# Ledger of designs, part 38: designed miniproteins, single chains, continued (2)

Each design is a single chain, and the fold is of that chain. pLDDT is the mean over its residues in the fold that is shown.

## One batch from the design tools (miniprotein)

Design m5298
Fold by ESMFold2-Fast:
Structure m5298 (fold): chain A 80 residues (1-80)
Amino acid sequence: SAKERVVALAEEIVRRARAAGSPHAPELEALLERLKAATTREEIVAVLNELARLIGELEDPALQAEAAALLTEAAGVVEA
């Protein structure tokens, strides 16, 4: 399903942030749990918007670019 793919992409963002030792990993994990609990498109979009803001605050430019690409893919799934 579209939600399962969006969750999988967000899980990959969290995995990469955790592997990189990002101090934002716990906040990304909390957003992932909110995404898993989301039942409406509006709730999913709200979480993706918060993920976008937090990704913009990542200190590692390579991690930020990778996470932004994964988030763009997730947004594309929601629009389809």
Scores: mean pLDDT 86

Design m5299
Fold by ESMFold2-Fast:
Structure m5299 (fold): chain A 61 residues (1-61)
Amino acid sequence: PPSKEERYRAAMLSLVRAMVAAGASPALIERVVAWMAEEMRKAGIPEEVIEEIRREVRALV
């Protein structure tokens, strides 16, 4: 089964893709990503993993 890190990564990327398709501004996307990053931090996801996911998100925007 997918790890916790893999599940959060997939969820974040899916959400960002949906927001981009809906025409959300980069500023709104960054705000939502920042909120999700905080939730991932609370869930015990390592900072290096959160940064990797955020880098992948930047490539989608």
Scores: mean pLDDT 84

Design m5300
Fold by ESMFold2-Fast:
Structure m5300 (fold): chain A 84 residues (1-84)
Amino acid sequence: SSENSFLQSVSDLSARIADLVAAGDTDSAAVFAEMVLSIVKTHHPQYSEIQELLGQLADAARAGDVARAEALAKQIQDLTAKLI
């Protein structure tokens, strides 16, 4: 379904964002996280918990906090898996 495809994309993108933070590409990671958050807010406002976690992921990326970014990406992955 389109919903399942959307949730899988959010999962995959959150993992990619965490990988960028781990690689030291914190600026790209932060921009990517903010773009994903903007898309979810605009087109899928019902996923409020995903929005909160993506906002926290963007903050972790801007701070260069690898451990927090990885933990938040894992939370997004686990949450999206429950919804699929």
Scores: mean pLDDT 86

Design m5301
Fold by ESMFold2-Fast:
Structure m5301 (fold): chain A 95 residues (1-95)
Amino acid sequence: MSLYEQFLQALETGSKEEALAKGEQYINSLNISQEQKDELLDVMKRLIEARQRVREAEAAGVVDDDLLAQEYLAHLLFLDKILEAKRLQTNNDMS
């Protein structure tokens, strides 16, 4: 199981602390600049927070479309950044 898959599993089923730890481990393993790692860490934290807000609303019996939209957009932004980082790392390993 890849570090990315470990992060996704922690995000889905783990605690906030587990998701943060696994996400940081994955991002730090990437062969990218420190600036890019810092950007990914920021987006990752926003995604974790957005998901927590959705879960809290669901636990209260409320479906908030704005919270769902915020979580969805944060997830798309994080995925876009991660996929780009993965492509760069894969290309370097193949070279």
Scores: mean pLDDT 76

Design m5302
Fold by ESMFold2-Fast:
Structure m5302 (fold): chain A 88 residues (1-88)
Amino acid sequence: MKKKIEETAKLLAKLIREGVPGTHALLEYLGLDPNNPKDREIAAESLLELAEKEPELLEKALETGDFRPVFDALKPIVEEKKKEEAKK
């Protein structure tokens, strides 16, 4: 189960980094620009961090199809990473 969640998160992160259209709604929901490579990287890294810290949230979302808890948990991680990038 853990390995499947990790592999799924890595695949989704790759799709986000590549700017696949299906990922655009997620980035917009998080307040990111899907056409900005930096914002795509922030989204991908935030998803990987969430999958490492709270794999049960992704597992539940995959089982129920309800990704709202995942999106809500991603928001503070994304805000923190946006703040870090603004300093560089």
Scores: mean pLDDT 77

Design m5303
Fold by ESMFold2-Fast:
Structure m5303 (fold): chain A 116 residues (1-116)
Amino acid sequence: SVSKQKLLEFLQSDFSVEKLDNLLETVESDPEFKELLIQFLVKQSEALEKDIKYVVALLLAGPAYAEKLSEEASSAEELVDLTIEKVPEKRAVLEAKRPTLLQLAQDVEQRAQSES
């Protein structure tokens, strides 16, 4: 499992392909970790005073791409395909984990709306 502190560090740094792949494998195998990640992302959108699209873009693409990708996407789900298109270094891992990412994006966006 990954601590909330490590998740915060990941969101503030350029998230490596290896770290992203390991994170998504943990999301697939550990439902408790998935719930922790969803709660963390929702709270981070509040703490950063940004919408949930920004926080998801930050997780998938890192800070250099987060603003632009969140502005172009109409939903967190759309960010998955947009990141695959715009961030070639992460394309292989994101394509391999696309169903997991789409479900995660949907769950995060739904949770943010219900807790706002």
Scores: mean pLDDT 78

Design m5304
Fold by ESMFold2-Fast:
Structure m5304 (fold): chain A 96 residues (1-96)
Amino acid sequence: AAEKAAEGLRKTAEELRELSKLKNEPELLKVADLVEQAARAAEKGDLEKALELLEQAIKLVEKNRKEGKISQESADGALAALEMDKKLVEEAKKAQ
């Protein structure tokens, strides 16, 4: 359960880093760093900390979109991935 959530989070962090390079949007690297920290928390079984870090990542995406630092397309894609990860972490927490 926690392992699957951590794998999903690591995949999202990698995808955000690739998107940052492809779109030349360096603020996505900061989002990826928060998601990587969430993955590490999930690997340790700290699912509450993983959810807190995901919420910070979501807010950072919304802030960067509002400030014009990332495109609407990048923000929509990042938010979709982060919301899926949040559901995975919440399901892992219910399984404990």
Scores: mean pLDDT 86

Design m5305
Fold by ESMFold2-Fast:
Structure m5305 (fold): chain A 109 residues (1-109)
Amino acid sequence: MAAVMEALRAKARELGVEVVAFREGLPSEEEAERWGDEVVAAVAGGDPAAGVFALILRTGDRWAVVTLRVADGGEGAGRLGDAIAAAMEAGLSMRQIAEALLGRPLAPL
């Protein structure tokens, strides 16, 4: 698992992945809407040549939302998507993928 997480981190670095927003916790409906608005703002207010990718994790009422920007627009976002798919096929959970891309651990569930 550690080798797969490091490979994902290395690919994110190569693709110029930048964390533009991170939210986690037990959001109210209003807070969840606001977190969704942050993802939309990253798409609408960003460079249209830059790809935007969102990871949304949900366990019961707990949410984690990671909004990422990648270089090279849709091509960069596609390559990041492929790297995430490969990590999932190798047995990483979405939580481990989010932690690898954030570069830090998420709060315990």
Scores: mean pLDDT 73

Design m5306
Fold by ESMFold2-Fast:
Structure m5306 (fold): chain A 100 residues (1-100)
Amino acid sequence: MSLEEETRKLIEETKKLIEEIKKLIKKAQKEKDVKKKQKLLEEIEKKIREAAELADRAIKLAKESGDKKLLQEAIKVGAEVGVLEIAASVLKREVEKQEK
């Protein structure tokens, strides 16, 4: 049952990163200073990469475990990371417009 325990831990770590990323995105959206917004965007992009790696690993381990519920949870957190990637892309485009 070590695979199921490792999968649950990865899902929990991914969920924690998702919450941190959501808070940073909200902060960045309200930030009017371009340099501060850029710094927040860099932190967001770094955390999204970390969350994507954890989510991918969680999905792989969940498939190996054969636990349908763990697989569904792993896919769900992976999808949430994908949504955050889109939000970060929108934010990046706003920063690029403010620099020009």
Scores: mean pLDDT 85

Design m5307
Fold by ESMFold2-Fast:
Structure m5307 (fold): chain A 98 residues (1-98)
Amino acid sequence: VFEEDSPELLEAIVLIELGVELAANRHKGLTRDSVIDKETLEELFERIERVVENAITDPELRQKALEAVRKARDELLKKESITFQDLADAVLEAIRKV
């Protein structure tokens, strides 16, 4: 359970959600069920990891969040087809589990 006294952590979660939505809009004609390529997926995860590193000030919480995000990335990269919805669900679940 996150402590609600960390506005930076909430900001990171919102920014991650916005980042996924912006990526979907960048590819005109793509829907939430559209497959994203692995190169785009890796670039999005690099951005997410950077946001987490910058937003979380507690080193232990930061390490847990980064490990959760990296685990979600590795699990998604094992799939043959990854949608924007799969990415969003995996990232949000990873952050909520921390």
Scores: mean pLDDT 67

Design m5308
Fold by ESMFold2-Fast:
Structure m5308 (fold): chain A 65 residues (1-65)
Amino acid sequence: MEEKYKLLLSLGFSESLAQRGAEEITLSNSGILGLVQPRLDAGMSKEDALQYLIDYDRGRRELTS
């Protein structure tokens, strides 16, 4: 949890967004980087990028459950 929170902070997410992401996302830190960095580079907001990660992670869990 702490490592994921610190990663999200390092990517420029706010404390509240980083806390939400650390609690809701089950992806590895490398998975988060691979999904979020291209979207942030493309101009996606941090709120939208976090929501995309949550939605992607939920979809992945539904397919693997």
Scores: mean pLDDT 77

Design m5309
Fold by ESMFold2-Fast:
Structure m5309 (fold): chain A 89 residues (1-89)
Amino acid sequence: SERLERLERLAEEAERLLKEGAPLVEIAERLREAGLELGYDGLLLQAAELYAKAGRLELARRAAEEIRGLDRAAVLEDLDRLAEELEKA
């Protein structure tokens, strides 16, 4: 489907940008926008992971809160745990 083809293209673009050294926040923002537009929680999850990797836990939490599926609670728990570990380090 065209929707699946766009998903595959977005994944390839994100991987390319990551390899080219683009800022993680820029890649995360693109994935978040696409996840919201296409209604794919998987893109919102990837955006949250990239925001967290960039140290932008507030943005990661925001992306996780936009997840509509059952994974929302698990992602928020993982981010809260990461924030606690970073505070103690």
Scores: mean pLDDT 75

Design m5310
Fold by ESMFold2-Fast:
Structure m5310 (fold): chain A 87 residues (1-87)
Amino acid sequence: SEDLLEEAERVKKELEELIKKLKEALRNQSPNDELKKIIDEVEKKVKEALRLALQLEASDPELAAELYQLIEEAGKVIKEAEKRIAE
């Protein structure tokens, strides 16, 4: 449905911005508490993106693939941030 596609495009954009925000916080050597807050925001958005990607697999496999790629990128940046927090 158009509502599902509109939601998916919005969540895609929001996840891209949150990934950018986490990358900027890492570059700026932001405090661990700030990194943890951004990680939580990214993880919540990844859950939304995963739900949408699963719903879109049959109807829009290309958009589903784009969401899965962003979820993978988010996971990599989260792992980098978690590694820094552990140091």
Scores: mean pLDDT 89

Design m5311
Fold by ESMFold2-Fast:
Structure m5311 (fold): chain A 66 residues (1-66)
Amino acid sequence: EEIEKKLEEKEKEFNDRLRQAVADGQAMAAAGNYAEGMTAVSKRAGEIDKELEKFKKEAEEQRKKL
């Protein structure tokens, strides 16, 4: 449960960070920098998603050991 709670908190933090990145990208797009905004959002989203997947995999492996 502690591991699950930590994973849920991390996922929420990642979602908040992703939401902020999307908002920043949309603001850049509205200002006419659509390509730059899309690239920035895509790169940040990919990094966050990869880190979250790694966290989930490690948490699942720890749960299997218990």
Scores: mean pLDDT 75

Design m5312
Fold by ESMFold2-Fast:
Structure m5312 (fold): chain A 82 residues (1-82)
Amino acid sequence: SAAEQEALREILAEIRAIGQAVVAEAGSLSDETIIRMIERILKLLERKRKELLAKGTEEGKRLAELIDKWIEELKRYLEELR
């Protein structure tokens, strides 16, 4: 649905903002700060995944599968920072 796509765009915008903050502030942001920001995004993605699956739609299932891939990528990046 349009609402599901809008919510995913909001999450992607937050992920993009984290990425830009890392690039622009690489010398001033601590790893601990970046880790906390990624953990916050992971919580938002997990919540969104549950909401999409709760709808019981094929679109929701496909979008939840996409979010699972993003969660996996972010967890790998988080491990690199630790």
Scores: mean pLDDT 73

Design m5313
Fold by ESMFold2-Fast:
Parts: C-alpha cells; structure tokens; sequence
Structure m5313 (fold): chain A 80 residues (1-80)
C-alpha cells in the first residue's frame, strides 16, 4: 500500500520538476535540453503505464491523472 502511494507521490514530484525544466529550457530556447526532457518524459510515461496494471483501481485513477499531466508536458516540450 505505502509503496504504491510513494510511487505515485514520486511521479507527481517528478512531473513538477520536469515542468520547471521545460519552462527554463523554453525561456532559454534550449532545443537540446527540450529534446532531453522529452525523452525523459517518454521513458517515465512508459514506466508508469507498465506498472499501472499491478495497482488498485483507485491508484490507477490517480496514476492516470499524473500520466495525463506528463503527456501534456511532453506535447509542450515537443512543440517548443
């Protein structure tokens, strides 16, 4: 129980970290950094999706919300 909750918390913390990095990279017109962040987001989304079937339905719903946020950030990084 606690392990899955910690995973969800870590994913949300990582989302916030990557969001800040994207904002900085966009501001600096750092296309190499944006590509690096996009790859990191894709890897994180894949990892979370592979873990999702092993979670409870309630935890899957929380993780889906985080994944949607990460997908939005990925789109922002690729469109910048």
Amino acid sequence: MDEQEELIKAAEARRKELEAKIEEAVKNNDKEKLEEIANELEQLIEKLNTLKPSLSKEQQAKLDEIIKGLEELLKKAKEA
Scores: mean pLDDT 80

Design m5314
Fold by ESMFold2-Fast:
Order: sequence, then structure tokens, then C-alpha cells
Structure m5314 (fold): chain A 80 residues (1-80)
Amino acid sequence: SKKEEVDKIIDETKKEVNELMEKLDDESASDEEKQEAAKKIIEILEKAREEIYKITGDEELKKLFEDMIESVKKYAESVL
């Protein structure tokens, strides 16, 4: 079902983002490593947004991903 496809994308996205967020929150990581992690998080979220929108056409879900991307950008600007 479309819901199962979306749930799988969300689960995979959460796993990848969580691994990169650990690097972003790591005080021992360099500014370059944190910037690269933030960039990868944004790319992962943009891909998930596009794939989910192709499956669902759900504008509210698209907006949720856009808000998450903006939050990551603001966080990166505040710590880097």
C-alpha cells in the first residue's frame, strides 16, 4: 500500500538522519564534519520529501519535511 511505502521511506530517513545528528551533536567533531553532516541531513530530507510527494501528493506532509529542513539549516547556522 502507499502507506507502507511512505512508512518505509520515513523509517529509513529517520535512521540515516539520527546517525548524522549524533555527529552534529558530537562536541569532539570538527566544524567541517558537523557542516558535512548537516548538509547530508538536508539532502536526505529533500529526497524523502520528493519521494513521498510522488507517492501521496500530500501537501501537508511535504510542508512537514520543508519545516524539518529549515530547522536543520537554522541549527547548523547557530552552531557553525
Scores: mean pLDDT 81

Design m5315
Fold by ESMFold2-Fast:
Structure m5315 (fold): chain A 67 residues (1-67)
Amino acid sequence: SDEELREQLERIEKAIELAEKEKNAVIAKNALHDLKRLLGQIKNPELRERAEKLIERAERVLKELGV
């Protein structure tokens, strides 16, 4: 459901915030993997846009760490 997807996106967002703060590539990679899996399940355009923004943030962490 969209409610469950929203909850999962909130959990992933917190993981990305942690990865950004700690400069942790493992957490960022795991979050990116989870987001790419969730994108296949998202029908809602608003939730898709939110997931895409989170992907961008996770990828930014990896880029800055040279991964």
Scores: mean pLDDT 87

Design m5316
Fold by ESMFold2-Fast:
Structure m5316 (fold): chain A 71 residues (1-71)
Amino acid sequence: MEARIAALEAEAKKVREEKEGATTRYDGAILASEDNEEAKEKLEKEKEKTEAELTAQEAALEAEAAALRAA
């Protein structure tokens, strides 16, 4: 049980780090596109979608780890 919980927590941490990296990359791209409203808006929407997907993945891994701890 402990090994599986540790593996899920490690995966959740990797997803969290991926989300932070994606946020930084999108923020940089949005700043670089300040002179182009269409490109900036598209990047903001892609950032929102990517962050939502990674947040859902992190939550699912945390929920599975919590369920194993409760068992």
Scores: mean pLDDT 82

Design m5317
Fold by ESMFold2-Fast:
Structure m5317 (fold): chain A 93 residues (1-93)
Amino acid sequence: SAEEEELRKLYLEHGAALAAAMEAAGIRSGAELAERLRDPALLGPLVKLAYVFMKKFKLSPEEVARILGEQLELSPEQTRYLEAQLREYLAKL
């Protein structure tokens, strides 16, 4: 569908942006990304990727934040922060 093609495009675009931001910051692991979660250069692409994942798999913001939190080994506070940022992004669409 046109929606699936747009989601694929957004995934590649925001994935490349996150990878470039991580490389520029010298981040090589999920744990290092987790420690710098409040950096706008990293948070922006990460939230947009979380949005694409949410839309692709029809998950809630809570479910996406939980899955990413588990994958990146985020604390409960960091996971809540990511969820809040995703919800704020959704409210601005």
Scores: mean pLDDT 83

Design m5318
Fold by ESMFold2-Fast:
Structure m5318 (fold): chain A 86 residues (1-86)
Amino acid sequence: ALELTKEALKYAEEADKEHPSEHIRKAIANLKQAIESLKNNDYVTALNSLELAIAYLERALKEYPDNEHLKKALELAKKALEELKK
């Protein structure tokens, strides 16, 4: 989950450089929180932060539906969430 979340953050940051938006910035903040929580073995906070990041990435993708970095960030964040639910 940690490595997938770090990769999702990298793609979200690239998307923010292309299309600065509040939803992308909120997704980035929640991905950073998820990474910190995963490092501290706080899986409950990590789960909640990943779910919030996914929600903001989905909203951002509705605004920029062809943005490949947003699509990749969302894919990786969802994979991280599924690993964390195991």
Scores: mean pLDDT 84

Design m5319
Fold by ESMFold2-Fast:
Structure m5319 (fold): chain A 80 residues (1-80)
Amino acid sequence: SAELAARKAQLEARVEALTAKLVELARAGEDVSAALAALEEAEREAEAALPTASPDERELYRLAAELARRAREELEAAAA
């Protein structure tokens, strides 16, 4: 659906922009521990929503979990 496609595109764009900013801060030596915790929580919340979600919601939650996981991995690598 057009609504689902738009929501997926918006989610991807938001996570990409936030991840880039957080990675830049981590590389500059800023404390990103709160952001890492928030990404881990977002991944868990998205996964927890999957069993009771509608088909369109499941697609969004799966995407949200994957984006949160990848953002956390990139941020952890930048902070190391």
Scores: mean pLDDT 86

Design m5320
Fold by ESMFold2-Fast:
Structure m5320 (fold): chain A 78 residues (1-78)
Amino acid sequence: AAAAAVAAQAAELRARALRLRAATPDEETLQRIFDEAVSAVQPQADQAYADGTDGTASMAALLRQALALAEARLEALR
């Protein structure tokens, strides 16, 4: 059950990342959007890593947040 849930979550995040990449007009724009999104969640990521407990679940939530920010930025650039 736990392994299946982790695999499903990873597949969701991967599908979202691939969709974002496909929707972005060029690799430079994609890189800028990702860098901005990662920078926005970096402090929470650093804290999750430092805590050492449940870091994987925390990182998955932060990756979802970063992808949502990147998706919103791409939409704003249209």
Scores: mean pLDDT 71

Design m5321
Fold by ESMFold2-Fast:
Formats: sequence, structure tokens, C-alpha cells
Structure m5321 (fold): chain A 81 residues (1-81)
Amino acid sequence: MKYYAEFLVATAPPGLSPEEFRRILDEAAERVRKELPVGVGVAPFKDGAIVLIVSPTKEDVERARELLTEYLREAGLEVKG
């Protein structure tokens, strides 16, 4: 089966706790999983996290990337991807 994958890098702003940062990432990932037929994985590191998006369709990966970027930015995170 063919899969398409994309990743985002989210960084925690100064003063945000690691627990709150993880909660924001988990909530955004769960929200996107409910809206689109995509897999979403989160790999935390130091002051940030890599968010991996996987789907059998390129269109769904691209839409998930856009939604995830919006949700994370709404929560006050910086997003690069």
C-alpha cells in the first residue's frame, strides 16, 4: 500500500510547561484524527516536538498539515513545516 507522509515541527513558547505543551499537541492530534482519515504521531524533544502525518492519500496529508498548523498556532505554538 502507498503512503504519503509529512511532518511539522512545533516549538514551546517560553514559560509553557512540558505537561501543557504535551496536552496541546495531543488535543490537536486527536482533533485532526477525528476530522480526517490520517495517522498522526508525536515525537517530543527538548523544547519542541515533531508531528508526523501519514495517509494513503496526498490530499488528506496536506489537509491534515494545514489543520494541525492552525490548531497548534491557535494554542500559541510556533509551527514550522
Scores: mean pLDDT 82

Design m5322
Fold by ESMFold2-Fast:
Structure m5322 (fold): chain A 94 residues (1-94)
Amino acid sequence: MPSEELLKKVEEIAEEVWEELEPEYRERLLKEGFSEEDVELALKLARMLTFSEVLSIALEAEREGLSDEEVRERVREELERAVESAVAIVKRIN
């Protein structure tokens, strides 16, 4: 089980990755022809999906001995997948 300190660290890294990449995903989705309302919904869903994986990433980090940089890359991978999933959901409700 991950330590409380490790879980908090992964949460902080996830927040930093979100703040860095959210503007880039916003611009990409707008360029792809999504409305501003659909982009906001997709980003909210992507954030929720990404943060739902924090415990799983923390467990992997403890098991594999991942560095902070490796955790950051793992969060980036989950965020990309979360954006793809969120976009698919938004397309289905429109």
Scores: mean pLDDT 86

Design m5323
Fold by ESMFold2-Fast:
Structure m5323 (fold): chain A 79 residues (1-79)
Amino acid sequence: MALTPEEKEELLKLMDKTRDYLLQLADELNLPPEVVERILAVHDEARARLAKARTWEEARAVVLEMARRIQELLDEWLK
């Protein structure tokens, strides 16, 4: 299904809000700056890819890949 410009704008806004929540979570968990920078880099890359997405399938793939990569980073930190 095609992603409308309005739907894409709303998803990008949700991505921006997710970035704020990730920063809050990182602070609460006392994550080292290096881990925080990696999480933010994954988020920023996903946001750029989402901006280029044309379909809901593409948007979903981007979000799931972002979630997977962030989970891997947290798993590495949690030892």
Scores: mean pLDDT 83

Design m5324
Fold by ESMFold2-Fast:
Structure m5324 (fold): chain A 100 residues (1-100)
Amino acid sequence: SSSVQETSYEALEEVIKRLEELKKKYPEFAEELDEMIEKLQKAIEEKASPEEVVKLLEEVTERLREIKEKAPEEYKEDIEEFVEVVEHMVESLKKLIEEE
């Protein structure tokens, strides 16, 4: 539905905002974070389905976990908190899709 699609795009925009904030805090990950930002922006532009948005957010959690493994200890808490936020968005969006 249009409502679920709007919610899915709001989730993408929030994740993009958080990726931009993470990039400002940890410029050493800028290239990897920019790749994710570009992919999410393209999904909004191409009007990705809610199901495609869920898949993209799941890919973001996987990439963030990979970045966390490479990150200095001091950065791991911020990255893990971000992963938890994205996982919550995925679960919420899956529930909305099932209700349609």
Scores: mean pLDDT 84

Design m5325
Fold by ESMFold2-Fast:
Structure m5325 (fold): chain A 61 residues (1-61)
Amino acid sequence: GAATREAVLREIQALEEQGRDVAEVSRSELIDALVARGMDKSAVERELRGFRTLGEYVRSL
């Protein structure tokens, strides 16, 4: 849903602001980080479904 997508995008933006290359961040690492913050794992996995990398996900929007 929109709330899950916004949470994913905010986490990616925070990592980029820290100087990390989003291409080096795994989907599992991002999912674990968001779940630790209280996000539903199934919702995050569904949002990222069909994308091999976070870069592909961002470019799809």
Scores: mean pLDDT 78

Design m5326
Fold by ESMFold2-Fast:
Structure m5326 (fold): chain A 94 residues (1-94)
Amino acid sequence: SAAEEELRRMGENILALLGEMKAAGASLAVLRTVFLHYVAELIRTGREMGVPDERIREIALETTRRFLAAFFADDPAAAEAVRREVERLLEELL
């Protein structure tokens, strides 16, 4: 749907912003905090737009997978902590 495409674009914009922040010297801790803030906003926005919960979950988890591959490839423990926080946000907000 158009709403699902907009939500996927939101995920892409989050990743692009984080890439710019990393290039500007942001720490991984800052990138993680900003990412989790925007994933929560993505979940809320998806619900407000009437996107089905299963599709919101899919988009949030795919955005998380791409984030972790780009920024946390060398830190599996931190990557797992981020995955757990995203799963908790999905449980709380969906």
Scores: mean pLDDT 90

Design m5327
Fold by ESMFold2-Fast:
Structure m5327 (fold): chain A 68 residues (1-68)
Amino acid sequence: TPEEKKKVIGEIDTEYQKQVDELKAKYQEEAAKSSPEEQAQLKKEFMKQVNEIFDKSQEELEKALKET
């Protein structure tokens, strides 16, 4: 049903936001303890992880949308 599909999509969106928020918190905590050189490396790693979570979320959304 449309309601079931909306629920699944909402769960995927909620999980994505949660993972991104957790990564942001971790990044901010580690960056506060780090040198400028370490902060640059942490930022690269953070951006990479955010992109990976985004890609995974998009794959899950595509899968959910195909299950009509």
Scores: mean pLDDT 80

Design m5328
Fold by ESMFold2-Fast:
Structure m5328 (fold): chain A 85 residues (1-85)
Amino acid sequence: SKEEELKRLVEEAKRLLEIGLQETDPVNIRIAAREALEFVKRALELGGSEKLQKAYELIQDALRSTDLATMKEKLREALKVLEEI
């Protein structure tokens, strides 16, 4: 079902954000965040919600950040939003 597919996409995004948050190299953090963003984008295309849109925006903000601490803060916020789904 679309609901089961949406749930799988959200779970994959969450796993990638958790991986990224354990990284210390900004290159590896950005790779994980970009992959998570693609899963959130696919979830939004399948069945968008306010929480999915907020998570998408937070991951984009993280990727635009040049400060590692700010990037990780935004990714932690995105993960928390996705956990509420």
Scores: mean pLDDT 90

Design m5329
Fold by ESMFold2-Fast:
Structure m5329 (fold): chain A 83 residues (1-83)
Amino acid sequence: MLGREGLEAAKEGGKGGGKEAARGGAEAGRLAAEAGTPEAARYGKEGGAAAAKGGTGKEGAAGGVAGIGGAVEAALRGGEPPP
């Protein structure tokens, strides 16, 4: 069943790639906001997105990237989501 395979892939990706990528991205965005360094936030976003793509499947990567991108973008834009 595809559901079982998807669940296992999500578990492995989430435990390793997705979980660490999401946490790293969120923390990088927070630290960049504290330091006032937009470049650090951009590097965190790129690194997190790359890790999510490598650590999770297509569907999992989309979720991970969305979470990381949202956090970083919010930090860069002053907490406002993009239109």
Scores: mean pLDDT 51

Design m5330
Fold by ESMFold2-Fast:
Structure m5330 (fold): chain A 86 residues (1-86)
Amino acid sequence: MTTTLTLEVSPLDPERDVTVTARATNSTGPVVLLGLDRATGKWRVLAVSDAAPEVTLTATVPASEFEAGQLYDVGSGKVVTAQAQP
C-alpha cells in the first residue's frame, strides 16, 4: 500500500505560535515531524509517532523560531516539506 504524507502550517503571525499539523496514511516505520529553527537554521524534532495506518501529529512553535516543517516516514523514506506561510 502507498504511504501518503500531508503537512499543514498555520499562517505566520510574529506574535503567535505557528501550528504544524502532520498526517500520514499507511506508515511502515516511525513518523517524525521536524521543524527548521529560523534563528539557527537547524532541524529539530517536534513530534514522533510509531508506525500506524493513520498518524496525526500536531506541534506549536513560536513564529520567531519557525521557518519550515518536514514530515518523514522512516519506513517508506518519504518526506514532505512545508514552509512558513505569510
Scores: mean pLDDT 79

Design m5331
Fold by ESMFold2-Fast:
Structure m5331 (fold): chain A 66 residues (1-66)
Amino acid sequence: AALSPEQQALLDRAIAAGRAGRWDEAIALARELFARLNQEQLNVAARRLYREGGLSDAQLTLAAAL
């Protein structure tokens, strides 16, 4: 499913933070984003954060956990 403009902006910011090595910021933005997504949207966003933002499985799990 497509992300809203606000959700897309959060994803883009999280990817940019990950690319810059700002892991705490990237995780915080991913947590805020994941709280707003359904399961299908979350799976797509997590894949992009992994592939484009450089976030690890552990960091993505932490973002999803609360």
Scores: mean pLDDT 82

